# Designs tried in a protein design run: designed miniproteins, single chains. Part 68

Each design is a single chain, and the fold is of that chain. pLDDT is the mean over its residues in the fold that is shown.

## One batch from the design tools (miniprotein)

Design m2499
Fold by ESMFold2-Fast:
Structure m2499 (fold): chain A 67 residues (1-67)
Amino acid sequence: ARAEEYAARGEELFAQGRLEEALREYEKAIVLDPNLARAWENAGRVLEALGLHEKAARMFALAEQLR
């Protein structure tokens, strides 16, 4: 599977409120393509929803650096 496919899977799971599963799919996307800014940004959104605000802020900062 491609990084974009894992990111799309994560987006679907996040929309369903399946936060931990969404995070795992975004982590797979990041491992395959660490330059995929969308995966970092969306992982940050999942971490915000999980209450992990400091980790989320780091993910958002990384996404911004890649744009």
Scores: mean pLDDT 84

Design m2500
Fold by ESMFold2-Fast:
Structure m2500 (fold): chain A 60 residues (1-60)
Amino acid sequence: TSEATLEATVPGSSEEAKQRAEEEVRRLAERLRALGWTVGPVTVSSSPDRSVATAPATRP
């Protein structure tokens, strides 16, 4: 069993920046799912200068 955390950071705090960060993590999630990983829910957080999306991943 292996564990990982997916993370993507995008400059800016706009809704577009948050969406781009979430999209990047979802793209990473699809690549890992193709390799047999299970990816949990995506969480998006923002600060004035950046947006960050994260998701947990596990391989049984």
Scores: mean pLDDT 82

Design m2501
Fold by ESMFold2-Fast:
Structure m2501 (fold): chain A 57 residues (1-57)
Amino acid sequence: MSAEEAGERVREAALEAGYDERGAEALGQIAKREAENGEDPEEIVRNAVRSLAANRP
């Protein structure tokens, strides 16, 4: 998985979790940056999806 793919997946997950477009975009950009800085893109997506699911009302 590329950094760009990780960012897009996190953005989609944030939208599904109820974040607005601005919030989803910001989370996607953070995920992309983390992957570009050497974090595992698959782990970034997995952790973000888990966190977003746990924080749904």
Scores: mean pLDDT 80

Design m2502
Fold by ESMFold2-Fast:
Structure m2502 (fold): chain A 79 residues (1-79)
Amino acid sequence: MAEEALEYLEEALRAVEEGNLEEAIEYAEKALRLAREDPRVSEGTIQDIEEALRAIREGNAEEAIELLRRAIRGVREEL
C-alpha cells in the first residue's frame, strides 16, 4: 500500500544520507513494488521512484536524495 511505500521511501532516504547505498536500494525497490500496487500512486510518482532507484544504483547520492524527496512528496499528496 502507499502508506508502506512512503515508509520505505523515507528509510531509503535515510540510508542514502548515511551512505548505505545497498540498504537504500533494498528499501527503494520495496517502495517501488508497493507504489505500483496502489492505484492512488500516479505514473509520475512511480517514475520519480524509478529514477531515484537508478540514481542510488549509480552511486549518485545527491541526485538520489533530490529524487527521493520528490517521490515522498508525490506519495504524500496522493494519499
Scores: mean pLDDT 85

Design m2503
Fold by ESMFold2-Fast:
Structure m2503 (fold): chain A 80 residues (1-80)
Amino acid sequence: SREEAFALLDELAARLPPELAAALAEFRTWLQASDLSLEDQLDTLIDVLTHLARRYAERDPAAAALFEEAAARLRELQAA
């Protein structure tokens, strides 16, 4: 559900460095205010998290792993 997806983002933000957590919080606020369907919101979240995992793979492998885990969980929600 949309609530489960947002709960996963909130859980992820709590485990990230403050700057990354703040950026995710802004993105979450934007996404929540959008009129996108649940399917489009999940697709957008998965794409963003996958992109962030690649971007941070070299400079913060721990954060990259958290982004990959969150994307995998969102794909599981999408498949259910």
Scores: mean pLDDT 79

Design m2504
Fold by ESMFold2-Fast:
Structure m2504 (fold): chain A 72 residues (1-72)
Amino acid sequence: MSREEAEELIKRGEELIKKGEELIARGKEKLKNASKEEIPAAIGELLRGIGLKTEGYLLIKRGEEILKELEG
């Protein structure tokens, strides 16, 4: 595992967090205007966004750990 690979993981994680935040914002907006039938779809977007943010956070942690190991 190289420094370049660690930096790519961090960059990918940041991109996933950004995409997750966008999905959460869309899901929240849909929930505010949702009919009974639209609520499950809006919740689905919120959950998907949370999942992407979690994955992004884990990628950043992996990249940071690799960088730490290379300095150790």
Scores: mean pLDDT 83

Design m2505
Fold by ESMFold2-Fast:
Structure m2505 (fold): chain A 68 residues (1-68)
Amino acid sequence: SKELADFLEKQADEAEKQGLYPVAARLYERAASLYEQVGDTEKAQRFREKAEEYRKKAEELGLPDLPR
């Protein structure tokens, strides 16, 4: 649902503020998938880009990516 996507976006923003980049990346990825399901392809693309950005930041800092 869009409400769940919005919730995950807020959780991702909070994780980002705390420097939890792997968590932020995963939450943005999940939000993107939900926005895609509700037809908001523009938001889905933006959050996929954010997920990739924070995944790269985590890699740079030596933080492990989250398992599936």
Scores: mean pLDDT 80

Design m2506
Fold by ESMFold2-Fast:
Structure m2506 (fold): chain A 68 residues (1-68)
Amino acid sequence: MSTPEEVAAAVAEELREIGDLVDTLLTGRKKIKEGEKLLAEKPSEEAQKLVEEGERLKEEAEKRLGGK
């Protein structure tokens, strides 16, 4: 059976994983915003790739955070 110490350690590890996923989500969102700003100034392949990369990071993090 799980001891209180084991439960605390498991919760701490889960919180670290959630933190990493949140950071990935925020990074994806920042990349989307940066890419959108670049597209507004001057449309470029680099700016489009930045938006696409950010959307992929956001989608992946959201799927993992969805808890399945």
Scores: mean pLDDT 79

Design m2507
Fold by ESMFold2-Fast:
Structure m2507 (fold): chain A 72 residues (1-72)
Amino acid sequence: SKSEAARYFAAGAIAYMSGDYETAAELFVKAAELVKDDPEFARELYRQASEAYRKAGNTEKADELEKKADEL
């Protein structure tokens, strides 16, 4: 649900603020998966996750999620 997505997003934001970009990206992906019925919101979450993976140095996952966001 969107309420569950909000929980994952909040946890991801906390991880991001702590510099744990990989965990933040994983949590943002979980949030995006929960809002598949809202393509605009899912797209924003996948882009947020992509940016977090890029900061973590995981360019492969970042590119994958950016492409996924663009396909929504």
Scores: mean pLDDT 86

Design m2508
Fold by ESMFold2-Fast:
Structure m2508 (fold): chain A 56 residues (1-56)
Amino acid sequence: VSQDVLQRIQDAMTEFLLKGETDAAKELSELYKQGMAGEVSDEEALERLAEIEKEV
């Protein structure tokens, strides 16, 4: 996963934590770990980010 995509996930995680959306923030933390480990592509990471944002 590219650094730009990782930064977007981190920014969203921070935003959700500030809003008290702890479950969504945990999902984003897991996605960030998977991105860092190379377990997901940039496209997959952005799709999962969008789904998490829809659920909040």
Scores: mean pLDDT 79

Design m2510
Fold by ESMFold2-Fast:
Structure m2510 (fold): chain A 80 residues (1-80)
Amino acid sequence: SERDRALAETLLRVGEINERTGHPAIAEASARMRDLVIADPDDYEGLIAVLEEAISRAEKTDPEAAKELRQVLEDFRARL
């Protein structure tokens, strides 16, 4: 229940950041995270890896978006 909520909130927050920034790395991460949740909703390590890659890529061109993604990742990890 709490993990399901953490997952749903994480997906929503990444989607919101994508809508505001339009950053390609974040758009790709949002799509990949949705696909992973459909395939295996318990693959938290896979979701974390997608977020970490998106943060690394976004940091190069949009450090503020990367900072928001890092906060999303830390909040998600804290609720696992």
Scores: mean pLDDT 85

Design m2511
Fold by ESMFold2-Fast:
Structure m2511 (fold): chain A 78 residues (1-78)
Amino acid sequence: EAEKHLEEAEKYLEKGKQALENGDFDTAARYFKKAIEEAKKAIELAESQGNTELMERAKKVLDEALKLEREVVRQITR
């Protein structure tokens, strides 16, 4: 279910943001990694279903999760 994977990706993205705000960089990194994995799965399933709308939504979640994962890496070095 592409929609289910998109929902999981959004859920993990939000949990990662909460962990990042709390300074829990290890937890934030793990959630962003899960968000990336679920978003990629949603993209693959949406493409196989021809659902371009869902695919674009999943790509936006993927882009945001990748950006935040890079931010966590930068914060760890500080």
Scores: mean pLDDT 84

Design m2512
Fold by ESMFold2-Fast:
Structure m2512 (fold): chain A 79 residues (1-79)
Amino acid sequence: AEGVAETVRKAILAKDPNLAASYLTAAAVRAIGEILSNPEKRDEIIKAMEDAVKEAEQSDAIPENVEFARRIVEELKKI
């Protein structure tokens, strides 16, 4: 959870939207792998990612990066 949240924070704060998309994709793949391996940790992982998005949203983050991260969190909630 902590590693995924850190990757999400770095992605949202990236100044290049293409790099942000790459980091967010990596975070999503890792989160899916962790959820599938330990379904009991799903809520913990999702909450950590949601908290990272909220913290980054309060910074000078690029709005497109925040929106993309929110979409990833919504997709993970469907698992």
Scores: mean pLDDT 76

Design m2513
Fold by ESMFold2-Fast:
Structure m2513 (fold): chain A 58 residues (1-58)
Amino acid sequence: DELERARRIAESAIAAAKESETSARVAVHELQKELERMTDPEAREILERALEEVRAAL
C-alpha cells in the first residue's frame, strides 16, 4: 500500500530531522527520492508535507 509506505517514510524522516541537522539533510534527500517514485496523489501529499516540515527544521 503506497499510502502506508508514504506514512512510514514521513514518520521516519520527521523523527530523523529531530535528531540532528545532518539527519535532517539526509531525510530531505530520501523524501525527494521517494517522492519521484510515488504515483498516488495522496501519498505524494503526505511526503510533500513531511518534506516541508523537515526543511523547516533546517
Scores: mean pLDDT 81

Design m2514
Fold by ESMFold2-Fast:
Structure m2514 (fold): chain A 96 residues (1-96)
Amino acid sequence: EKEEKIREALSNPETKIKDVLDLISELTGTPVEVLKVSFKNAGIEFEDDDTIEEVIEKINSLTGTKLFLARLFTGSKTNKITREDLIEAFIKLAKP
């Protein structure tokens, strides 16, 4: 299943965000550039070489409206985004 591939990739602490975006692009047919714009519109900024942990830290450094939007995007129910929240967000992006 597409979900299993995403969970496996995001469970590896050495996985780079670019590799996850490439995987989602292949699974959905959505260009990587479009996925990056979606994250930017949610107030989430990252570099291609960032690890999943570094992306989570960047999200958790947000405040006010940007943090609120990032929480809505990831579906987080707490004041901090977790790795599991990010996994669920990527799975949602990969679903038809």
Scores: mean pLDDT 72

Design m2515
Fold by ESMFold2-Fast:
Structure m2515 (fold): chain A 83 residues (1-83)
Amino acid sequence: QSPKSQLVQPGGSLTLSCAASSVNRMYWYRQDPGKERELVSESTGAGDVTQGIYGTTASRPTKEQFTLTLPSVTPSQTAVYTC
């Protein structure tokens, strides 16, 4: 099953996948420790993706799946990503 929320640790690039059925719009949010959530990327349907911020890459390969790829981060950086 695809995670709806995931804590990202420093030291690597990660690909996060979110799955949902019967929806056209999907969103990825980032929350840094002690900060508010911020919209990173959104999709209104398969193949339609707003470019990710913070150097992320987003993809909507199917109407049920929304994927976010995160760049490598320094050991001091940690954030929570949600869809």
Scores: mean pLDDT 66

Design m2516
Fold by ESMFold2-Fast:
Structure m2516 (fold): chain A 58 residues (1-58)
Amino acid sequence: SEAEAQARAGEIGDRYLPAIRAANATLEKYKDQPDDVALDAANEAGVATYRRLLAEEA
């Protein structure tokens, strides 16, 4: 059902929420910078947070 599919998608998002939040916070911080700089910084922040979470679970 649609409700079940949405719930599952939400759970996947929940698991990676800290990485998404880190990327969004970085984008907001670098909003006045060139897109290339802002996106690169946000991607680095998100990846760093995600890698940290994976290392903790290892």
Scores: mean pLDDT 72

Design m2517
Fold by ESMFold2-Fast:
Structure m2517 (fold): chain A 85 residues (1-85)
Amino acid sequence: MLSEEEIEELKELSPKELAEALRERMRALIERIAQALNLSQEVRDQALAHVDALAQKIAELSKEEAQELAEKYVETMHKELELIE
């Protein structure tokens, strides 16, 4: 999970820096989930592609919009992980 301190750090970044930081963190999380659940490479690649698309979208936004979107997606990812036992 992203700590509150890590989220605060992300808010101070430019949209491009925020997009890259979020991409790296989400990719690492997806890789850990894939290993824990023994997911296929195809499922892993699909999840990673989704993260890359999200990062590209964040990079194209204003700083304020990028931060708001990043926070919302982090909360969504956290909620989805809570559904997995």
Scores: mean pLDDT 70

Design m2518
Fold by ESMFold2-Fast:
Structure m2518 (fold): chain A 79 residues (1-79)
Amino acid sequence: SNLEKALEYVKKAREALRAGDIEKAKEYLEKALEYTKKAGDEESAKVLENAIKALEIGRVEGLAGLHEAEKYIEEKLKE
C-alpha cells in the first residue's frame, strides 16, 4: 500500500540520518510524505511534515521526529 511505502521511506530516512547524511534523510522523508498524501492520510502527512521541520532544526530533533513518524505509521498499519 501507499502507507506501507511511506513507512519504508521513513525507515530509510532514519538509516541515512544515523549515517550522517542529512540531505538523503530529507529526500526520503519527502518521498514518505508523497506516499502518505497518495494514501489520503492527512494525519500521517502532518506528522511527516513535522519530522521534516524537526530535521531542519537539528539531528537530535530530527531523530525524535523520525521516531514519532515511524511509530505513528506503524500503529496505523496495525488498524
Scores: mean pLDDT 84

Design m2519
Fold by ESMFold2-Fast:
Structure m2519 (fold): chain A 60 residues (1-60)
Amino acid sequence: AAEAARRAAEAAARAAEAEGQPSAADFLLTLNKRGAERAAVDFVLRHGTPAMRAAARAAL
């Protein structure tokens, strides 16, 4: 569960970087480092771009 959430947040961060949103990518990676991977995934699913949400769902 935690590993899947961490992968989902990393996938969403990669999608954010590809879309030119490095601040969003950095925020998600920071949450992962703090052990808040569930909060990172929740943020992406509620407030992320369509590409970020698709990447997160594919990793979950």
Scores: mean pLDDT 79

Design m2520
Fold by ESMFold2-Fast:
Structure m2520 (fold): chain A 58 residues (1-58)
Amino acid sequence: SDLDNATEEEIKMAIEKAELLEKEGDTKTAAAIYRKLGEYYESKGDYETAEKYYKKAE
Protein backbone atom coordinates (compact mmCIF):
# COMPACT_ATOMS: atom_id res chain seq x y z
CA SER A 1 0.00 0.00 0.00
CA ASP A 2 1.07 3.58 -0.66
CA LEU A 3 1.31 4.98 2.86
CA ASP A 4 1.43 8.59 1.55
CA ASN A 5 -2.36 8.29 1.03
CA ALA A 6 -2.99 6.07 4.06
CA THR A 7 -5.81 6.53 6.56
CA GLU A 8 -5.13 6.67 10.32
CA GLU A 9 -6.45 3.09 10.58
CA GLU A 10 -4.06 1.88 7.85
CA ILE A 11 -1.10 3.49 9.65
CA LYS A 12 -2.22 1.88 12.94
CA MET A 13 -2.45 -1.53 11.21
CA ALA A 14 1.03 -1.08 9.70
CA ILE A 15 2.49 -0.30 13.15
CA GLU A 16 0.76 -3.33 14.71
CA LYS A 17 1.94 -5.60 11.87
CA ALA A 18 5.56 -4.42 12.21
CA GLU A 19 5.49 -4.97 15.99
CA LEU A 20 4.05 -8.49 15.54
CA LEU A 21 6.70 -9.34 12.92
CA GLU A 22 9.47 -8.18 15.29
CA LYS A 23 8.02 -10.39 18.04
CA GLU A 24 7.92 -13.35 15.61
CA GLY A 25 11.59 -12.77 14.68
CA ASP A 26 10.85 -11.51 11.15
CA THR A 27 12.99 -8.43 11.70
CA LYS A 28 13.65 -7.96 7.94
CA THR A 29 9.95 -7.56 7.05
CA ALA A 30 9.37 -5.43 10.17
CA ALA A 31 12.27 -3.14 9.12
CA ALA A 32 10.68 -2.69 5.65
CA ILE A 33 7.40 -1.57 7.25
CA TYR A 34 9.22 0.77 9.69
CA ARG A 35 11.01 2.42 6.72
CA LYS A 36 7.63 3.05 5.06
CA LEU A 37 6.28 4.50 8.33
CA GLY A 38 9.33 6.79 8.54
CA GLU A 39 8.72 7.96 4.97
CA TYR A 40 5.03 8.55 5.77
CA TYR A 41 5.71 10.74 8.82
CA GLU A 42 8.47 12.60 6.96
CA SER A 43 5.95 13.37 4.17
CA LYS A 44 3.61 14.80 6.85
CA GLY A 45 6.40 17.01 8.28
CA ASP A 46 6.61 14.95 11.50
CA TYR A 47 10.39 14.54 11.45
CA GLU A 48 10.61 13.42 15.10
CA THR A 49 8.26 10.45 14.54
CA ALA A 50 9.92 9.72 11.16
CA GLU A 51 13.36 9.49 12.88
CA LYS A 52 11.90 7.10 15.49
CA TYR A 53 10.69 4.69 12.79
CA TYR A 54 13.88 5.00 10.71
CA LYS A 55 15.86 3.94 13.80
CA LYS A 56 13.56 0.92 14.26
CA ALA A 57 14.29 -0.02 10.63
CA GLU A 58 18.05 -0.29 11.35
Scores: mean pLDDT 81

Design m2521
Fold by ESMFold2-Fast:
Structure m2521 (fold): chain A 85 residues (1-85)
Amino acid sequence: EEAEIARVEEAAREPAEEADKYLEKAKEALAKGDNKAAVEYLEEAARYAREAARRAREAGASPELVEGIERQVEALEKQAAAVAA
């Protein structure tokens, strides 16, 4: 299973790291009161998280792992909508 885990981690690594970077940018924008920038960064974070979920699924990740990432995408999209309101 170590080879499978390594393939899943490698396949999802770049989009997962990008999602984390955009999430940190969103937090910084929120701290500065820049809600417009925060929404844009949250939407990009959600986009990359969705890509990570797709790559993980293609690499053979368990349904539980993929569902966990998809729940993170939903949470980010909901947060962006709340900030935009």
Scores: mean pLDDT 81

Design m2522
Fold by ESMFold2-Fast:
Structure m2522 (fold): chain A 119 residues (1-119)
Amino acid sequence: NKEKLKEDLKRSEERLKKEGASEEQKEALEILKEFIERLDYYEEELKALLESGDKDELEIQLKRYEILREYAKLVKNEYTIAHELLHIGKIYEKLGKLEEAKKYFEEAEKLLKKLNDES
């Protein structure tokens, strides 16, 4: 997963360099690169929070992953979008917002299926 995210981010960076990236897209790329390089740390942090059930900390993580998803959309990185949708879904599920969680999981599944059919 991490290697696929890194590979796709490099493809997004190459495409944006060819197309002429906006400053906002360049900032989004830098933030996503940092996040993916530290992915194992952030995934362990989220796992611990999902286990503890700290609602306030989960709400903070929800906002973080929603922002990361918007950055991924800016750079048109579909694997990162799908990855963040899964994290958002897990947080909503732990918060007891099951209908929201379902929508995010369904969106992520559709996107991942499309990407797997291309691979």
Scores: mean pLDDT 82

Design m2523
Fold by ESMFold2-Fast:
Structure m2523 (fold): chain A 79 residues (1-79)
Amino acid sequence: SSMDEELFERAMELIEEARELIEQGKYEEATELLKEAARIARQLSPELREKVFEEVQKAATLLALKGKVELAEEIGKEL
């Protein structure tokens, strides 16, 4: 549906913004965007939800590699 596509695009935009914030060292701001993307994903069809969850998990892994393990665990609770 068009609503699924709009929500998917919004979730992917939040993940892209979060990746840029991680590169800037703004880990707490990035975490909030990733949690929002995961919450939006729960409203999507299963196929689109899986794609968003995969990208959120990749970004959470980047946070863990930066030593922000507690923030990565916080994101994991939304998945």
Scores: mean pLDDT 89

Design m2524
Fold by ESMFold2-Fast:
Structure m2524 (fold): chain A 72 residues (1-72)
Amino acid sequence: MAELEARHRALVAELQRLVEEKGLEDFTIDVTGADPAALGTPEGLRARVEALEKAIQAVKEGKKSITVELRP
C-alpha cells in the first residue's frame, strides 16, 4: 500500500510538470486525494496509478487532449 501511495504522488508530480512544460490546452487531472475510502482500497489506488502512467505515456507520445479522472 505505502509503495503505491508514494508512486501515485510521484506520478502526479511528474504529470503536472509535463503539463506545465508542454502547455497542454485540453488537459484535466481530477485528483481526489481527499477521498480516503478510495485510497484505502488496493484496487482504487492501483487504478489511479495505472491511469496516471497511461496519461504520462500519452503526453510523451504527443497526445493533444489528455483526461485523467481519478474519482471513485
Scores: mean pLDDT 65

Design m2525
Fold by ESMFold2-Fast:
Structure m2525 (fold): chain A 76 residues (1-76)
Amino acid sequence: MENEEIAKLFLEHAERLIKKLREQGAPEEKLEEAKRLAEELAEAIRKYGPESEEAKEKAKEFEKKLKEIVEEIKEK
């Protein structure tokens, strides 16, 4: 199951990234939002594949949230 394996690997990677951001003092509210977006992206990958339009849109949303978190950590 190619899409399922890709989704699983992505989600494991996203969980590690979120843990690292939490350790760096990222706001818990934004970390919860990033986790939700990661789960939505994993679901899109699982259903439609990693190169689908659905997965690309969810990836864009997730990347935007990560950028916001990183900027907030830097501006503090």
Scores: mean pLDDT 82

Design m2526
Fold by ESMFold2-Fast:
Structure m2526 (fold): chain A 83 residues (1-83)
Amino acid sequence: GAEEYARLAAEGARLAGEGDAEGNAAKYAGGVLRAMGAALAAALAGPGGEEAARAAREAAEEMGTEGGRLAAEAAERAAEGAR
């Protein structure tokens, strides 16, 4: 459901933040794609894209990295574009 996509989006943002902190470009890119894909899938399935984008944003704020923030922004943009 929407909660599952929100969880995946949050995990993506955390992964992106970790990759950024580690200097691991592949991990960062994987995190961004996961957060963005989860938010897009939620938005296309019905009302859930905003919840997924919010979960990614909260996870990015916990990470405190630029990579996490960029992943959360990508998730938000993907959810908006699907509407």
Scores: mean pLDDT 83

Design m2527
Fold by ESMFold2-Fast:
Structure m2527 (fold): chain A 61 residues (1-61)
Amino acid sequence: SMDAVDAFLAWAERELRENPTDMPDEELLAALLAMVRGLFDLSPEEEARVRRRIAEIVAAV
C-alpha cells in the first residue's frame, strides 16, 4: 500500500511540475492529503509520513 501511495505522490509531483497551479500552498496540501486519505487506508504513522512528503512536493513546485 505504501508503494502505491509513493507512486501516486510521484505522479502528482510530476503532474504539478508539468502543469503548475495557482492554488495556494495550504489549499494544495489539503487537497493532496484529502485525495490520499480517500484513495488509501493509512495508519497514523503512515499519514504523518505522507503529510511530510506532500509538504515537500508543495514547497518544491
Scores: mean pLDDT 81

Design m2528
Fold by ESMFold2-Fast:
Structure m2528 (fold): chain A 74 residues (1-74)
Amino acid sequence: SRAEALRAVYEAAKELGLSDDVANQIVVYVASRLPGETVDVDELVEAVREAGKRLGLPQETIDALAEKVRERLA
């Protein structure tokens, strides 16, 4: 579900050591890009990558975040 996907994004960000503020900013951005009740994992990962780039996160952090999000929804 969308709620489960958004929670997975938040938890993945926190596991990578990102602050609550940064984690919440990523979740808000992803939520704005994915308004549907069901979420496609590939669209979710693309939204996460775009959020990370907009927040100026290092590419290594963005890649790790995307991988952890996929892992949490497996």
Scores: mean pLDDT 82

Design m2529
Fold by ESMFold2-Fast:
Structure m2529 (fold): chain A 57 residues (1-57)
Amino acid sequence: SMKEEALRLGELLERAAETEPVPESKAELLRAAARYYRAAGDPDRAAELERRAESLL
């Protein structure tokens, strides 16, 4: 389903953010993951990633 695909993409992007050494790039990956988590129906996880991204900028 589209929600399951969005969840998988969000998880992939969050994992990519964990290994990203550049703060600006890491923030972009976290924001992208947050958008997919919202699309998957998980706004709490999305909000947490958005807060983490803001802390890097």
Scores: mean pLDDT 88

Design m2530
Fold by ESMFold2-Fast:
Structure m2530 (fold): chain A 84 residues (1-84)
Amino acid sequence: AALLAEALRAAAEMARKAAEAGVPGAGEAAEHFEAAAEAAAAGDLEAAVEHLAKGLEALGVEPEEARALARAAVEEARAAEAAA
């Protein structure tokens, strides 16, 4: 699995705990981060970017900023694995 998949799984767990604490959008974010982790584990990095961006949007990040952050995170994780 990509390093990204582990990070996204951890993010999904944190978002689920936030949803239990009543944070708005955290439940939707948890579902998207879980889908992003599954996509990353399958090697579908484009789907991982899309799901990560949607999770960030659920938490109140603007769509364009969310997509830029998601793309940067996926590319950095990919570069780290390629350099190993």
Scores: mean pLDDT 80

Design m2531
Fold by ESMFold2-Fast:
Structure m2531 (fold): chain A 79 residues (1-79)
Amino acid sequence: SRARELARRAVEELERAAEAARAGDLEAAERHARRAQRLAGEAVAEAAKVSEEEARRIHAEVLEAARPLGEAVAALEAA
């Protein structure tokens, strides 16, 4: 589905953001994170057209995928 395709792209962008953050490139991390946020929002909106349950599932998957980025940013800020 379109929602799953958008969610997959959001996860890919979150992975790139986490890599950039670990490398100390906060500008690149921010660009990828912003792109992921837009794609995730579109994915949830598309899923909501099918069901609220599907929208919640996609939202949860994206939040879990964002965890490595959050950890990388926290580590960089603590350094």
Scores: mean pLDDT 84

Design m2532
Fold by ESMFold2-Fast:
Formats: C-alpha cells, structure tokens, sequence
Structure m2532 (fold): chain A 64 residues (1-64)
C-alpha cells in the first residue's frame, strides 16, 4: 500500500521542504505540483486513492 503526498505551491522551494518533511515522517512518496495545477492535483489524488493508495493533498496557496 503506497502513501503519497501531493504538495501544491507557487513557491517551489517551500514545496520541496514540505515534501521532504512528510517523506521522512511517513515514508510518503512526494509529488510536487505548481499552484496552477491544483485542480489536476485533486484529480490525481482521487485516481490514486481508487488504486488503494493513501493520499494527502496540501495546497499551501489555498490555506487561507
């Protein structure tokens, strides 16, 4: 069973830091996506969950 983290951020360096922390703590496979692809990230998360993966999506730009 795969654990996947999708990080959506306009700041690539910040996205990489978040991905690294989650990968270290949970053994999750990080996928980084630009903020312009937030909709695509949500669709990808649903597809991966249907395949039995545990998926967390973090949209840093929408945290407000």
Amino acid sequence: MKKILIVVDSDRERAEEVAKEWSEKYGAEPILMDASRAEEARRLAEELREKGAIVTVVDVDLAS
Scores: mean pLDDT 75

Design m2533
Fold by ESMFold2-Fast:
Structure m2533 (fold): chain A 55 residues (1-55)
Amino acid sequence: SAVMEKAKEKLANTEKNLETSTDPVVQKVAEKELAELKELLASGDEEKIREELTK
């Protein structure tokens, strides 16, 4: 699914940003976003994933 591919791309980009960030506040926000995105992907709810990607 195109939505799942975009979600995986966002996940990879978020992980990369977390690895390259030196700001603890930015790292904490990125970790939260990463956890939420992983949970969303695990749910398999493409509608919710699509909504999150269009924010």
Scores: mean pLDDT 77

Design m2534
Fold by ESMFold2-Fast:
Structure m2534 (fold): chain A 67 residues (1-67)
Amino acid sequence: MELDKELLERIAREAERGDLEGARLAAAVALAVAKSLGDEENAKLYQEILDAKSPEEMAKKAREAIE
């Protein structure tokens, strides 16, 4: 839970800074970790973030996921 929140904050911050490559890398790592842990809910969330069409959309999805 806490680790997921930190990863989502990192994704949001990198996307907000215009670092789309960094944001995508962070989301991809988070997705791989979620899959390895069998966390299907978070895996779907990180996949949705990766499917975002713009840095703004990616940041918004990550912020919404934080709560």
Scores: mean pLDDT 78

Design m2535
Fold by ESMFold2-Fast:
Structure m2535 (fold): chain A 101 residues (1-101)
Amino acid sequence: MLSDEEIEEAIDKLLNSKDARERQLGARLLAKSKDKRAVEPLIEVLLDKSAEVEVRAAAARALGEIGDKRAIEPLKEVIEDESAEEFVKEAAKEAIEKIEK
């Protein structure tokens, strides 16, 4: 689906874009690629409490779509975090259900 260069560009947009919508697009493109190189960058965004709620939720959904079990413990950490936004927690719960199926 994505070339190696397009995957790297999507990762860069996810991590470094100043526009929350471009960051969400990066997460969606990485989800669609199902490339495991996206897993660690998506976990970084998921656990980044300074990132926008919509971006963190998009990272959780992308991890669920990729289906890599490395995401299970980080997603559980978000669900158990009393300071996390409910919208991100719901995305994390849905992602775990997708990975475990």
Scores: mean pLDDT 86

Design m2536
Fold by ESMFold2-Fast:
Structure m2536 (fold): chain A 60 residues (1-60)
Amino acid sequence: MYTLSVEFPSRELAEEAAERIRREYPQFEVTVEGTTVTITSDEPVEVFIGVVLRLIGESL
């Protein structure tokens, strides 16, 4: 099991990122706490960190 926490500049961006991850990767468990998105999966961390980094790039 792999867990990654990513902090976003705003709560809105964190919630948008979490929703897109749930939509594109429903096998991941996604929790949002303030500006922090925590992703848990049995897949390697590189799989979902790439998705999160892409969403951050699209938001900047």
Scores: mean pLDDT 71

